# Ledger of designs, part 78: designed miniproteins, single chains, continued (2)

Each design is a single chain, and the fold is of that chain. pLDDT is the mean over its residues in the fold that is shown.

## One batch from the design tools (miniprotein)

Design m6697
Fold by ESMFold2-Fast:
Structure m6697 (fold): chain A 95 residues (1-95)
Amino acid sequence: NLAEQIELFKKLLEEFANEKDPKKRKVLARDIGTAINMYSLNDEFLDVFINTVRQNKDKLKVEDIDIIYEVVARSPFSTKKALDALDEAKKIVSS
């Protein structure tokens, strides 16, 4: 069920935004990158990613998005669409 996966993904992003332990944050970033790669062609999933980043932009840094970007970019499942969504997320948190 896509709706259930989107809800779990949103919770994962909110957990990441509130995590203060740098080691735990890196684990969460890897899990987020993996989820993005599984749904990298799904517009609704990527829109939820962008909207959740926007809602939590005061808790997120450019460096946080860069960690997720590196995980996504290293995967054979990475898409231009997913990387563009990460570039947009980076612009949101830097503004």
Scores: mean pLDDT 84

Design m6698
Fold by ESMFold2-Fast:
Formats: sequence, structure tokens, C-alpha cells
Structure m6698 (fold): chain A 70 residues (1-70)
Amino acid sequence: SIEEKLKEKEEELSKLMEEYENETDEKKKKELLQKIIELLREMYEMLKDIDPEAAEILEDKIKTLEELLK
């Protein structure tokens, strides 16, 4: 189900965020940030037709994180 897939994505996101917070190498940190952004985009595509409010929150997070890559 889509709920099960979203839960799996949320668990993956949590793990990536923990790795990002514990990473000290700037290059690896940037690579982890890119993975986080891609995962958030996947979650956005899943949510946009089901929960537009949650999708909007994810879109705002994606934009904020993309600014950090500049």
C-alpha cells in the first residue's frame, strides 16, 4: 500500500538525516544532503494527490535544502 511505502521512506529519511548530522566530511555531507533531497522528492510525488498539505511542507523543505547545496 502507499501508506506502507511512505512509512518505509520516512524510516529511510530518518536514517539519512542521522548519517548527515554525524558526518564530518564536507563532500560526504553534501552527497547525503543530495540523497535526502531525492528521497523528499519521491515522497512529494506520492503525497501530492493524497495529502496536498503534507506535500506542500515537503516542497518547502526541498527548496530550503537545495539552497544549502549552493
Scores: mean pLDDT 84

Design m6699
Fold by ESMFold2-Fast:
Structure m6699 (fold): chain A 70 residues (1-70)
Amino acid sequence: GPVSDEEIYETLAIILAAITAREARKRGLSPEQVADEVKRTVDEFIERHDLTPEQKEAVRRAADAVAAAL
């Protein structure tokens, strides 16, 4: 069947978090500063898009997984 909205937002969050982390590392930021930029960017994404509680949870878990893999 088609991909769910939750799966789409989760996938977008992973891509956003990964790009944010990559660009922060290129600027020479520490691992802690990289994690902070990822969290800030993801929180701004959640606030900008009128997401359901389930979609917000999926996005946050995906972003946390990317941050933990840094």
Scores: mean pLDDT 81

Design m6700
Fold by ESMFold2-Fast:
Structure m6700 (fold): chain A 83 residues (1-83)
Amino acid sequence: YKEEWYSSLSESQRETIDALDEAGVLDPAKRALIAASTSDTELRIEAARRYAENGDEILPEIIDIAGSLLSDEEKDKLLREVL
């Protein structure tokens, strides 16, 4: 799914994911986890981007959306490492 989901993203979402990945915010393992865990990849990637970008203010809301397909441990890991 790694390359398949990434290829299906919009141009702006690819730019965002690439920037986050390059900054180490969404390392390859986190990208793969999000991609593998989502039925709506674009929505979950957008949510992950927004919480990484905006931090504390909308974090619980966005993590909850993305975390619906993530385990509690992985959700905590994203929260700790991304922010």
Scores: mean pLDDT 52

Design m6701
Fold by ESMFold2-Fast:
Structure m6701 (fold): chain A 82 residues (1-82)
Amino acid sequence: MKEEKVKEFETNDEAYGKAMREIMLKGIETEERNSPYEQELAKLAKSDEEAAEMLDKIVKYMIENDMTFSEAAKKLVEEKKK
């Protein structure tokens, strides 16, 4: 793998992939479906660090609260807007 691409996008993609893998381990029915909340979080991140932080929180919510990726993304979107 190369680190030459957009750091923000790669960080976002890496955490996203990890989160989706965690979901699939939890429930195979929750595949990579491009949730609208996930898309909105990507729009809110203006920097590589913010994108990574947002995705890290999604993964955290998924693991700690036993949530799907879409549910975790929705929760984070609501918290970020508040």
Scores: mean pLDDT 58

Design m6702
Fold by ESMFold2-Fast:
Structure m6702 (fold): chain A 74 residues (1-74)
Amino acid sequence: SAALEALRNSKTYDEAYKAAEEAGRELEKEGKNGEIALGVAHLSIAVGKTVGESGEEAGKLAAKAIENSRKNGL
């Protein structure tokens, strides 16, 4: 999806948060729980920031978290 690609290509934490919000909206349109996916993505970005990961690394982890949420039906 375009939002997941934007999340993977984020350069800053702010870009990652924005892309995560857009990905959550896409999941809600598909009838999935976008709120849970967004929450997991936000937590991934916050943890990444806390442990000193770059915005690019945090964005890639958040994209992985959203993909795993989709696979697990969360």
Scores: mean pLDDT 75

Design m6703
Fold by ESMFold2-Fast:
Structure m6703 (fold): chain A 81 residues (1-81)
Amino acid sequence: SVAEQIVQRLRDEFLSLDKDGRGYVSLQDLAEKFLRISVPLARELFGLKSSRVSFSDFKTVLRRYFELNGIQVPQSILDSL
């Protein structure tokens, strides 16, 4: 499905941002390069308290991003996020 392709693309995007394989990306890179919003707005919209975003935090951000953009994602895909 398109949703499965989006999830895989987003996993690849996280890995692209985490070039050193540290298991996290900077909130600045996530906000500016991926979400295309300011860091303060990302903190408010997604409840991000750390400047480091783990893959589990990234998955939470993706779920919220889909909700905010009115994208209907099957529950099985949301559970994989």
Scores: mean pLDDT 72

Design m6704
Fold by ESMFold2-Fast:
Structure m6704 (fold): chain A 80 residues (1-80)
Amino acid sequence: SEALARLREELARALEAAKRAVEALEAGDREEAVRHLDEAIAAGRKAIEAAREAGLPEDQIAAMEADLAALEALRREIAA
């Protein structure tokens, strides 16, 4: 399934961007952390879209949406 391939690709991108955001925060670079969080959020949204297209169970999609909401909350806190 192309949707499953996109899901894997976008999840990998989201995880890599989230890792870079943590590294930037540890370095004290909040501006860089916000940029990487924006990348992680964008990739996370695409991953959720691909998960829905692939027909993943609603509970798994809800878990992904909760993870996305946590990233969005962190982004707001850092950007404040």
Scores: mean pLDDT 90

Design m6705
Fold by ESMFold2-Fast:
Structure m6705 (fold): chain A 67 residues (1-67)
Amino acid sequence: GDLEKALEYARKALELAKDEDAKKSLEAGIQSLENGDETAARAALGEALKLAEGEAKEYAQKSLDAL
């Protein structure tokens, strides 16, 4: 996986997210990626993907795919 690219995509997803629960999940995912915790990052980004819509969802998916 590419943690640097996953982090970049997760940050873009957070910037585009409008749903507050999606934002919280993306923030948790970003913190996990910054800590190198891929398991926690996958869980948080998976939750963000369920809650996010539009471009935020697309970038959250790209973040997961980069891992």
Scores: mean pLDDT 86

Design m6706
Fold by ESMFold2-Fast:
Structure m6706 (fold): chain A 76 residues (1-76)
Amino acid sequence: DRLQQLRLLADSYELTARGSLDTADTVRSLGNQLSQRSPNSQQILQTYQNVADGLLQGARRNQDLAQRLRDEANRL
């Protein structure tokens, strides 16, 4: 069933996006925690923020893909 396959795929992308958002929060938290213990606090914060930003960009792309798949399913 094409409709069911599109919905399952959309759910999969949404689940992946949620995982990336949760990982981004963990990365930011870890970066903040490590920066408090280091003389290189700014470099640590910047590195972890860059990783978190990459995860957020990936999450947004997966959310956009999920929405497009749901829109396609609704046209069937």
Scores: mean pLDDT 86

Design m6707
Fold by ESMFold2-Fast:
Structure m6707 (fold): chain A 110 residues (1-110)
Amino acid sequence: EKEERAGLLVGRAVQAYLEGKIDEAAQLFYEAAKILGTAKIDTSKIEEVEKKVKENPDDARLWTALGNLYYEKGEKEKAAVYFRKAADIYESQGDTEKAERYRKLAEEAA
């Protein structure tokens, strides 16, 4: 499914960032954003992404995308918070596997 594919790409992008592969992470993140319909996201437009999250607060993929943007800015603590929120949303939706995955990413980012 389109949404599942986007979520997988966001997860891979976050892992690449944590490994210091910034260019690879940016490319994967861009591809995920296109699938989600958010188009190309500029880090200077974080407020626009935050608005999308506010309008779709139960879409865990948007929270992971926001986490990636803050990680790219070097604000790793904020990135960890947003990855944790994504994990909580996945848990509330019954997706325990994804919840555990993003909790681990949040711990590694912090």
Scores: mean pLDDT 69

Design m6708
Fold by ESMFold2-Fast:
Structure m6708 (fold): chain A 93 residues (1-93)
Amino acid sequence: SLAELARHIGLAALALEQEDYETALRHTEQALDLARRLGLPDSVIASLSEAVALLRELVEARRRGEPIDEELRRQALRHLEEAHRELVRAVQA
Protein backbone atom coordinates (compact mmCIF):
# COMPACT_ATOMS: atom_id res chain seq x y z
CA SER A 1 0.00 0.00 0.00
CA LEU A 2 0.99 3.64 -0.47
CA ALA A 3 0.69 4.21 3.31
CA GLU A 4 3.10 1.31 3.95
CA LEU A 5 5.60 2.79 1.46
CA ALA A 6 5.37 6.27 3.06
CA ARG A 7 5.86 4.63 6.49
CA HIS A 8 9.07 2.87 5.34
CA ILE A 9 10.45 6.15 3.94
CA GLY A 10 9.69 7.91 7.25
CA LEU A 11 11.27 5.13 9.34
CA ALA A 12 14.37 5.17 7.08
CA ALA A 13 14.76 8.95 7.55
CA LEU A 14 14.33 8.60 11.34
CA ALA A 15 16.93 5.79 11.48
CA LEU A 16 19.34 7.89 9.38
CA GLU A 17 19.01 10.84 11.82
CA GLN A 18 19.76 8.36 14.65
CA GLU A 19 22.88 7.19 12.73
CA ASP A 20 21.38 3.69 12.49
CA TYR A 21 22.48 3.18 8.88
CA GLU A 22 21.65 -0.55 8.70
CA THR A 23 18.04 0.09 9.81
CA ALA A 24 17.80 3.05 7.39
CA LEU A 25 19.05 0.83 4.53
CA ARG A 26 16.58 -1.98 5.39
CA HIS A 27 13.56 0.37 5.37
CA THR A 28 14.74 2.11 2.17
CA GLU A 29 15.15 -1.27 0.41
CA GLN A 30 11.62 -2.26 1.54
CA ALA A 31 10.28 1.08 0.24
CA LEU A 32 12.05 0.57 -3.11
CA ASP A 33 10.62 -2.97 -3.45
CA LEU A 34 7.11 -1.67 -2.67
CA ALA A 35 7.48 1.23 -5.15
CA ARG A 36 8.44 -1.22 -7.91
CA ARG A 37 5.60 -3.65 -7.09
CA LEU A 38 3.05 -0.79 -7.02
CA GLY A 39 4.28 0.53 -10.40
CA LEU A 40 5.13 4.00 -9.08
CA PRO A 41 6.74 6.65 -11.35
CA ASP A 42 10.45 6.44 -12.23
CA SER A 43 11.03 9.61 -10.15
CA VAL A 44 10.07 7.77 -6.92
CA ILE A 45 12.07 4.66 -7.89
CA ALA A 46 15.15 6.75 -8.88
CA SER A 47 15.16 8.72 -5.59
CA LEU A 48 14.85 5.52 -3.51
CA SER A 49 17.56 3.78 -5.60
CA GLU A 50 19.96 6.71 -5.01
CA ALA A 51 19.18 6.58 -1.26
CA VAL A 52 19.91 2.80 -1.21
CA ALA A 53 23.29 3.34 -2.93
CA LEU A 54 24.32 6.11 -0.50
CA LEU A 55 23.12 4.16 2.56
CA ARG A 56 25.15 1.12 1.43
CA GLU A 57 28.23 3.37 1.37
CA LEU A 58 27.42 4.62 4.91
CA VAL A 59 26.95 1.04 6.18
CA GLU A 60 30.30 0.01 4.61
CA ALA A 61 32.10 3.02 6.13
CA ARG A 62 30.67 2.19 9.58
CA ARG A 63 31.74 -1.49 9.23
CA ARG A 64 35.30 -0.41 8.32
CA GLY A 65 35.45 2.00 11.29
CA GLU A 66 35.84 4.97 8.91
CA PRO A 67 34.55 8.47 9.79
CA ILE A 68 31.08 9.05 8.37
CA ASP A 69 30.98 11.54 5.48
CA GLU A 70 28.37 14.07 6.66
CA GLU A 71 27.72 15.19 3.05
CA LEU A 72 26.96 11.59 2.05
CA ARG A 73 24.53 11.35 4.98
CA ARG A 74 22.82 14.63 3.95
CA GLN A 75 22.54 13.41 0.33
CA ALA A 76 20.89 10.16 1.50
CA LEU A 77 18.37 12.18 3.55
CA ARG A 78 17.68 14.52 0.58
CA HIS A 79 16.92 11.53 -1.65
CA LEU A 80 14.53 10.08 0.97
CA GLU A 81 12.79 13.48 1.25
CA GLU A 82 12.57 13.71 -2.57
CA ALA A 83 11.11 10.18 -2.76
CA HIS A 84 8.41 11.24 -0.26
CA ARG A 85 7.65 14.46 -2.21
CA GLU A 86 7.39 12.53 -5.51
CA LEU A 87 5.16 9.91 -3.83
CA VAL A 88 2.80 12.67 -2.59
CA ARG A 89 2.70 14.19 -6.11
CA ALA A 90 1.97 10.79 -7.69
CA VAL A 91 -0.99 10.07 -5.36
CA GLN A 92 -2.43 13.61 -5.74
CA ALA A 93 -2.32 13.46 -9.56
Scores: mean pLDDT 88

Design m6709
Fold by ESMFold2-Fast:
Structure m6709 (fold): chain A 60 residues (1-60)
Amino acid sequence: SSERKRLFIEFANEGRKQGLSDEQISLVLQEVADLWEREGGSLSVEEMREKGRELAEKLK
């Protein structure tokens, strides 16, 4: 969906802003994709943003 693509772009940009490498950003996006598959029907887009931010911060 367009929302999912925008969210992934936002996470990639946020990861770069936080100083993550391309490899670390790839890991965050994979984790977000997995989370979306598992919980995308029960979580809002805003909740997904919050979880993605947490994942990015853990990889610093």
Scores: mean pLDDT 73

Design m6710
Fold by ESMFold2-Fast:
Structure m6710 (fold): chain A 84 residues (1-84)
Amino acid sequence: MAEEYLRKGDEAMEKGDYETAIEYYQKALDIFLEKAKANNGVLSKEDRELMAEALRKLGDAYEKMGNTALANVYRLSAEALLPF
């Protein structure tokens, strides 16, 4: 489910539809946030990697929209999930 939203976001990015890409990447992020909620804040390594990917993709989409400040926030959030 989350991987499908990431794919749809990527398709929107390729078309230059950055607003739609943001919506799909946000939906993917929401799935991982709900998984974390259901498991006392714990995510598998695979889910953490996919969540970090969603955050980086959100950063890229916001950069394309000209919102560099918000792009940097999402990129830093992705780094925080995978510190080593």
Scores: mean pLDDT 83

Design m6711
Fold by ESMFold2-Fast:
Structure m6711 (fold): chain A 100 residues (1-100)
Amino acid sequence: SLKDKVKEALEEQIKFYEEAKERFPFLSKYLDEIIEGLKKKLEELDNYSEEEIKKFLQNILAENDNLKAIAAGSLDEADYAELNAKIDEQNAKIKEILEE
C-alpha cells in the first residue's frame, strides 16, 4: 500500500540522516530538527491524507537539496561525492512513491 511504502521510506530516511549525523557531526544542528519532524510524521502517519503525505515527501526532497548545498560548502570532494550518492538513492525512492 502507499502507507506501507511511505512508512519504509520515512524509516530509511531517518536512518540515513542519523548515519550522516554520526559521520559528519557538524550536520547535527541542521538534521536534528528534521529527524524529529520525520519521527513525528511517522508516528502520526495514519492521521494524514494521501495529499498531505505527498506534500511532506516533496519537502524531504527539498531538505535533501539543502543538505547537498551544506555539504558542498563543508566536505572534501570524496566525502561530498559519497554523501551526494546516498542522497540521490534516497531521493529516487521518494520520487517512485510520488509517481504512484
Scores: mean pLDDT 86

Design m6712
Fold by ESMFold2-Fast:
Structure m6712 (fold): chain A 117 residues (1-117)
Amino acid sequence: SLAEEAAAAGIELVLTPAASDEAARLALEAAVAIGAPRVVVGMPDTPAVREALAALTELTRDDPRVALLVVHEARGAAVAEALVPADGDDVPATTVLAEDGKLWTNGEAEARLRALA
């Protein structure tokens, strides 16, 4: 089960009602690769989720600061974020947005997220 896989990896997995088991499994695999101890999943499995998580994993692989991986939806786009602790809060260190077969990262992802809001 996903809960057993997360527990075996030492990862805290949090699913919102929008999460699918497949999206959760992909996010858990990304968290293992990144070394993130906590994962929050808030969207179903889509091609965009797979693309966003693959890109996030490559950009944040072996960053020891990553405390939280978040996967969520913004107006149909998949957003994957790796967050690091700063001044008592977790802040995004790396952001990937996947939409319509395109990927935006960091500053470009932030600009696209503002356009979607």
Scores: mean pLDDT 82

Design m6713
Fold by ESMFold2-Fast:
Structure m6713 (fold): chain A 82 residues (1-82)
Amino acid sequence: SMQQEILEKTREAAKQYAIDAGRPDLADEMGELSVGLLRAGQEGDLDRFAELARRMADVLERMGDFDKAAEARRGAEEAAAL
């Protein structure tokens, strides 16, 4: 299905991002979080989105991507405020 293709592409893109950042050890976690965030957004589950966005920020910080980590934290705060 198109939904399965979108989820698979999202996972692969997130995994590749971690690999390109020199952190292949974080690839699976990035993939899982990215798919989870997409699903939570599609379902309108703002509590789950906020939780996963905070976890994404933690992973991005471990990768040294502090700017993207700050963006993810802002996204979590905005979702939690709705």
Scores: mean pLDDT 88

Design m6714
Fold by ESMFold2-Fast:
Structure m6714 (fold): chain A 77 residues (1-77)
Amino acid sequence: KIDELAEEVRDTAKKAGEPELGEQAYTLARNAKKAVENNDYNGVIIYLTGLRILLEKAKNPEVQKKLKELIDAIIKS
């Protein structure tokens, strides 16, 4: 589920003209998933903080919506 949401953020950001932001979000989400799987609490916080910074930088409302969904999915893990 995190992988699917990370791909949606990346694809949505690319279409919205924010491809670098989308690639950064994808990388952070993949790292957050691995941190969750390894019980790395500090890693999860670091990657979630990175995603929240990208949410503040995102200008397109659909990109912001998809980033919020991704962040929520990681928190609920």
Scores: mean pLDDT 85

Design m6715
Fold by ESMFold2-Fast:
Structure m6715 (fold): chain A 70 residues (1-70)
Amino acid sequence: STVDRQRNQVVAFQGRVQSIRRMVQQGEPRDVVDSRVDRLVQQIQQQRSQTTDPDLRQQLDDLEQQARQV
């Protein structure tokens, strides 16, 4: 279903936030990290526009905040 695909995308975004955090821990240049954060935020915002489930929307909002705080 569409909701199942959206849930799978949230899990994928969680993994990408963790990957970016690892890049920071490994000493990747801030410009590289910022570019990856910007791309992830854009994709989260696109997914949020397609998501009507309130729990999934909240998870996407939380993930956007987490990505911006890296």
Scores: mean pLDDT 87

Design m6716
Fold by ESMFold2-Fast:
Order: C-alpha cells, then structure tokens, then sequence
Structure m6716 (fold): chain A 71 residues (1-71)
C-alpha cells in the first residue's frame, strides 16, 4: 500500500514540474486533463505496466487524489 502511494506521489511531483497545466486541470475537475495525466504516467513510468491491474488502478486513483490536493 505505502509503495503504491509513494509511486503515485513521485509521478504527480514529476508531472507538476513538467506539466503543471495537467495538475491544474485535474484539480479543476477537467476530465480531459485527467485522461492526459494517465496517458503521460503510462508513457513515462513503465513500472505501471508491471503492476497487477488492480494495483495499477489504485496508483491512478491516488494520483488523482494527490493532484486535487496539490498546492
């Protein structure tokens, strides 16, 4: 559980540095920004593809929660 939260945090922190527009969009409830965030995460973090489907979905859920709470 903690490992999935740490992975989600690392991805969101990197996203905030490289694509702050996507973090802002997710925080605003933009569905397109959320989809772009997921596509970016899968493209840049191949370790997501190594996770079981349920754990991968949990990381994506945690990324949305972290992005929404990001300052």
Amino acid sequence: MEELEELAREIVEELARRRPDLVAGVKAGDEAAREQMFKWAHATHPELSELPPEERERVLELMVELARRYE
Scores: mean pLDDT 80

Design m6717
Fold by ESMFold2-Fast:
Structure m6717 (fold): chain A 57 residues (1-57)
Amino acid sequence: MLSEETKERIVKLLKEHNYDFRKVAEELGVSVSTVKRAYFEYTLEEGIELLREAVLK
């Protein structure tokens, strides 16, 4: 039930804070589990695209 907007904001803040999940959770006022879920979904999608490009080169 995470909105697309919330996931994008979490990922952006994670990159800014060097992937400090706790710090991002504090900045957004959400739980660490919410941040981890958003990051997991993002890395799953990125991993699929990266693997496709790396294999096909």
Scores: mean pLDDT 72

Design m6718
Fold by ESMFold2-Fast:
Structure m6718 (fold): chain A 60 residues (1-60)
Amino acid sequence: SMDIEEARKAAEKSPAAAEGLKAAEAGDTVRGQNGAVRALATGEASARAAQGIGKLAKDA
């Protein structure tokens, strides 16, 4: 989905998004969501990218 693609692109440029995405893909929902929230709060990731990380965390 577009949300997951944006999550991947955000992870390439944002350490917080990268942390969140890696944790979500590993099945760590709490760390995944924490990383997404930090990336969104700092403006390093869009809301859509943060949603993408959240979707991966739920589907892992």
Scores: mean pLDDT 76

Design m6719
Fold by ESMFold2-Fast:
Structure m6719 (fold): chain A 83 residues (1-83)
Amino acid sequence: QDAEDERLVAEARERMERLREEGREQAKKSNIMGGYTQGMNEIVREARRLAAEGTPKAGAAIRKVAIETSIEMSREALAEARA
């Protein structure tokens, strides 16, 4: 099921990218920490859901993408708050 695993990982990346963008938009409209925190929480929830549906290999890849995306968002939020 390599093709299905690759599809799940690709779907996870697309969803996480969208959630990151939505978090950034909310940060601009409301407050920096609120928007980024909401985005990161939604990414974690979606990653957990998708990881549970795939193979252990797909789940590991999805969790890694979620962690890396969350770290990037945290760095972005801190940089904007300090600027």
Scores: mean pLDDT 77

Design m6720
Fold by ESMFold2-Fast:
Structure m6720 (fold): chain A 89 residues (1-89)
Amino acid sequence: SMMEQIQAIVREAGERLKELIEEKKLSEEEINEMEDALAMAYTLYLDGHSVEEVRARVEAYLAASKLPEDVKAEVARILDEMLARLAAV
């Protein structure tokens, strides 16, 4: 089903973020900011926002976050790939 495809795409993005957490040894606060970014992207997309609007909101959120710059770039990349896959469903 479409919902099963959406859930699989989001789960894959979540697993990639978990890998990043382990690689970068992120703090609990940094993990929470990453999880908030993923939740924001997913929620806005399901609410009918365009991929471009969601991307802009995620970029603004990450820019304001306390995450290291290299982590911000990787999170943005992972979420952008997730949004591209969601748009293809």
Scores: mean pLDDT 87

Design m6721
Fold by ESMFold2-Fast:
Structure m6721 (fold): chain A 59 residues (1-59)
Amino acid sequence: PVPQELLDRIAQLLVEEAGLDPAFARQMAVRFAEEVLADPSKVPQSAVDRYQIPAELLE
């Protein structure tokens, strides 16, 4: 139930920054997005900018 655009963006950055396999990065992106939606306060501002997370999900 998270936007595919957000999942794609997070997965791409996980591949670039952590060197994860695309399929595994997608699984991690889903987990990360679910955690962001459950507790937005855990997400640092640098990550908001890096992943371009919509402000509506965090504020």
Scores: mean pLDDT 68

Design m6722
Fold by ESMFold2-Fast:
Structure m6722 (fold): chain A 82 residues (1-82)
Amino acid sequence: LKERVVELGRRLAELLVEAARAERAGDLERAARLREEAARIGREIEELLSRLSPEERREAEEEMLRVAREILRPTLEELAAA
């Protein structure tokens, strides 16, 4: 279950990256669709986290944030440089 949360967190971060790039490129329709998909994944993550023990939730959230940071950092640098 924790592994699934981390995998979903990775996908969420990837969708947010794609949405930011699409918005930057002026593709607002694509950006909106990607954000909607990200919102659905976010809701699934919350549901799964609610099923974990407090300790497992903490571990899953920490790993998910680590993965998300790695994915988001290059894109934030790219967007800041533009």
Scores: mean pLDDT 78

Design m6723
Fold by ESMFold2-Fast:
Structure m6723 (fold): chain A 80 residues (1-80)
Amino acid sequence: GSLAERARRLLKEAEEELKKGNEYFDQGDIDKAIEEYNRALDLAREAVRLFEQSGDMDGAIEAAVVELKAAVNLTVAKNQ
C-alpha cells in the first residue's frame, strides 16, 4: 500500500482509540482513558508524518486535528 493508504489506516485507528478513551473517561476509568488517549496520540502523530511524506496536505490536517484532540483529552485526564 501507499504511504497515504497507510496514513489513512493509522488515522482511522487513532479515531477509534480516541473514541474508546472518551468512553472510558465518561465511565470514570481514568487509567484506561489515559492508555487509549496515548495510543490515539501516537497513531495520529504517525499518520501526520506519513501524510506529509506523501504530500497529502488534507490528510495531514485531518490527522493533526485528531492529534490535538487526543493531546488535549490526555492532559485533562492526567490532571484528575
Scores: mean pLDDT 92

Design m6724
Fold by ESMFold2-Fast:
Structure m6724 (fold): chain A 67 residues (1-67)
Amino acid sequence: LGKEAEEAAKKGAEYLEEAKQSSDPIKATGLALRGIGYAVDAILLGKKNPDDEKAQEAAKLAEEGKA
């Protein structure tokens, strides 16, 4: 389950980075929204699994906007 949180945080970060590099504002917005969706999933998985160290780490990185 911590693996799912890590994957969500990683995908969120990748989409947000693509959004920052996009020259098209519409495409950048779509990528950013998708990245935010994955970050929210990582945060929710962390909150549901307080004893899962990987889920907590992924949630923290997503909340900081770094994952």
Scores: mean pLDDT 72

Design m6725
Fold by ESMFold2-Fast:
Structure m6725 (fold): chain A 85 residues (1-85)
Amino acid sequence: MDALRELAAATNPEVARVLAQPEFTPEAFKGTKLYEAAKATSELTGEPLEDALLTWTALALSPLAMEVAGGDPEKARELLREALA
């Protein structure tokens, strides 16, 4: 958990801020590029903002999760679930 958060902070400080929150809420993302991207996606597709934020956060963390998992997709998936919980 801490290793993934530290790597996220080094490569994506916006995601690191969100991972520090006890709850996943759209308000935690305000002022970040992830929020702007998710909002634009939500407006374009009609998808709920929360779902768009989850998708963008997972995409942002995916390369870091793969690095931490040593290229193991199953471990990367578990790290993403844990980070977003």
Scores: mean pLDDT 67

Design m6726
Fold by ESMFold2-Fast:
Structure m6726 (fold): chain A 70 residues (1-70)
Amino acid sequence: SKEEVIEYFRKVEDELQELLEKLNKMTEENGKKAQKIRLDTEKLIEAGEKPEEVKKKFEEKAKEFKKEVE
């Protein structure tokens, strides 16, 4: 029936909305992680840390981030 088709579409829309919300949350969390890596690196530079130490810490954090997002 027409009603069964409408109900099916509503369920699909709800599932797509839940998936979109999960994807948006993951994107937001990944964005925050990337921003934190950048800000933490900037703070180390401002604090007068040696460039080699800053680079090492950045590379370590960037490598972990890449593993999470692929």
Scores: mean pLDDT 79

Design m6727
Fold by ESMFold2-Fast:
Structure m6727 (fold): chain A 58 residues (1-58)
Amino acid sequence: MKELLDLAKKIIEEELKRGDTLENAVQKAIDYLKKLAEQGIVSEETARIAALLAAREL
């Protein structure tokens, strides 16, 4: 889970640097992690939780 949190934080930070909103940045992180879930790497629920936790820590 820590690796997913770090990845989600990186995605959110990169989107915020582009001038995106926090809500949009979190959604983009969720969408990216869901693609990893489709490849069988993680569950969709784990991906969603990781993105939301990353947003709370920022």
Scores: mean pLDDT 76

Design m6728
Fold by ESMFold2-Fast:
Structure m6728 (fold): chain A 62 residues (1-62)
Amino acid sequence: MLQEAVSKVVASNIIGMSLELTVSREEAAKITQERMKEEAERYGMKLTFDPNNPYKFELEPK
């Protein structure tokens, strides 16, 4: 109902802000690296990531 819709909007804003404030660069990098690794495996490729630089990776086809 209307009150439920308002609560959902407020919760989304609060949760969004909290997630953005609490997600560290290291945590974001881990999520990105895992997703990229899974994607590479789906295409029959090997992905190796640099833990010191989340924007650097090597991709090798099989």
Scores: mean pLDDT 57

Design m6729
Fold by ESMFold2-Fast:
Structure m6729 (fold): chain A 57 residues (1-57)
Amino acid sequence: KEEEIESLKKAIEDNKANREKLKPYIDTLSPEEQKWVNERIDARIKELEDKIKELEK
């Protein structure tokens, strides 16, 4: 369980790092598109966080 949780935490960090890496691209998008991209990334992070919660039960 601990190793699986660490893998999920790494995936969350990778998603955050990818957002930072893609920031110059995201900043060129319309406000509507920036919101859509950020909401998708946030949804992915939430999915990973929910999985960690399930494993911690």
Scores: mean pLDDT 79

Design m6730
Fold by ESMFold2-Fast:
Structure m6730 (fold): chain A 118 residues (1-118)
Amino acid sequence: MSAEQAGRLLALVAELGGEPGALVRIEGNTITLTNLGDPRAEALLRRLVALARSTPGVRVEEEGDTVTITFESGPLTKLSTEQVLEILQLIGGELARNNDDLEVAGRVGAELIREYAS
């Protein structure tokens, strides 16, 4: 997994974290996402699952309304929970400033991941 791929994944996670119909939890190298029945959150969650399943070194498990994403290799495995949370907060701020431009937010995320994983 490249920093660019990781940045795109975290941008979708940050977007989901801003949705009132979704819950996001982070513990170590694992992100758990629960959809509370919101169609917008479901659409974003399906996009995240598709990207995660296509990304090398990422495991995806689905159970009901809950998706668990585990990073098994790549730069995200070098980060603490606190570093991932800080990166998500910074990406969330970027999404707020750029009117939810996921491509720009993903690039910012990639730069932060390279800095923190070094």
Scores: mean pLDDT 81

Design m6731
Fold by ESMFold2-Fast:
Structure m6731 (fold): chain A 69 residues (1-69)
Amino acid sequence: ASHGERLAADLLAKEYGVPREVALALARRAAQGELSVEEIAEGLLKANPALTREQAERAARGIVAIVES
């Protein structure tokens, strides 16, 4: 995994309560351009149903920003 993929996964696990294995899979697929922001947010909500839609969308935008840097 790239440094950006690891940073995104660490943020998801620590701040958004997403299991690390799911976080890494989402970060990698986002880095490959396989997922839209909406699809990432949907994946986050499935991984942690305690998240609000707003939190999931914010996390999804953050992942895209990190992996595109």
Scores: mean pLDDT 82

Design m6732
Fold by ESMFold2-Fast:
Structure m6732 (fold): chain A 111 residues (1-111)
Amino acid sequence: KKAEEYEKKAKELLETMKEEEVIEIAREAGMSDEEIEEFKKMGKEVLYEKAVQHLVSRKEASENQRKAWLLRVLAEAERLKIPKEELDEDFEKLLEAGAITEEEIEEVLKE
């Protein structure tokens, strides 16, 4: 149930963003034109996930962008029944660096 709720919320946030906005975010994140074109072919969601990952490591992502990415990661973890502690090393590093906070996770999960 929770995984479906997280996925739905992530989709809703992503749907509010236009493809042009996601492409611009990817460029600002430091992705090359070749990378943007490659991931764009895989879909707006995939391009967005790569762009947010780059932004979180180099620049601040918008609140909605961070929330959508977090919801997707959390939805996948719930489906695989993976504890938060065993999530991707990159996710743990983002939490430790303060790029993502426990408060942001709690706020995203609140609804």
Scores: mean pLDDT 60

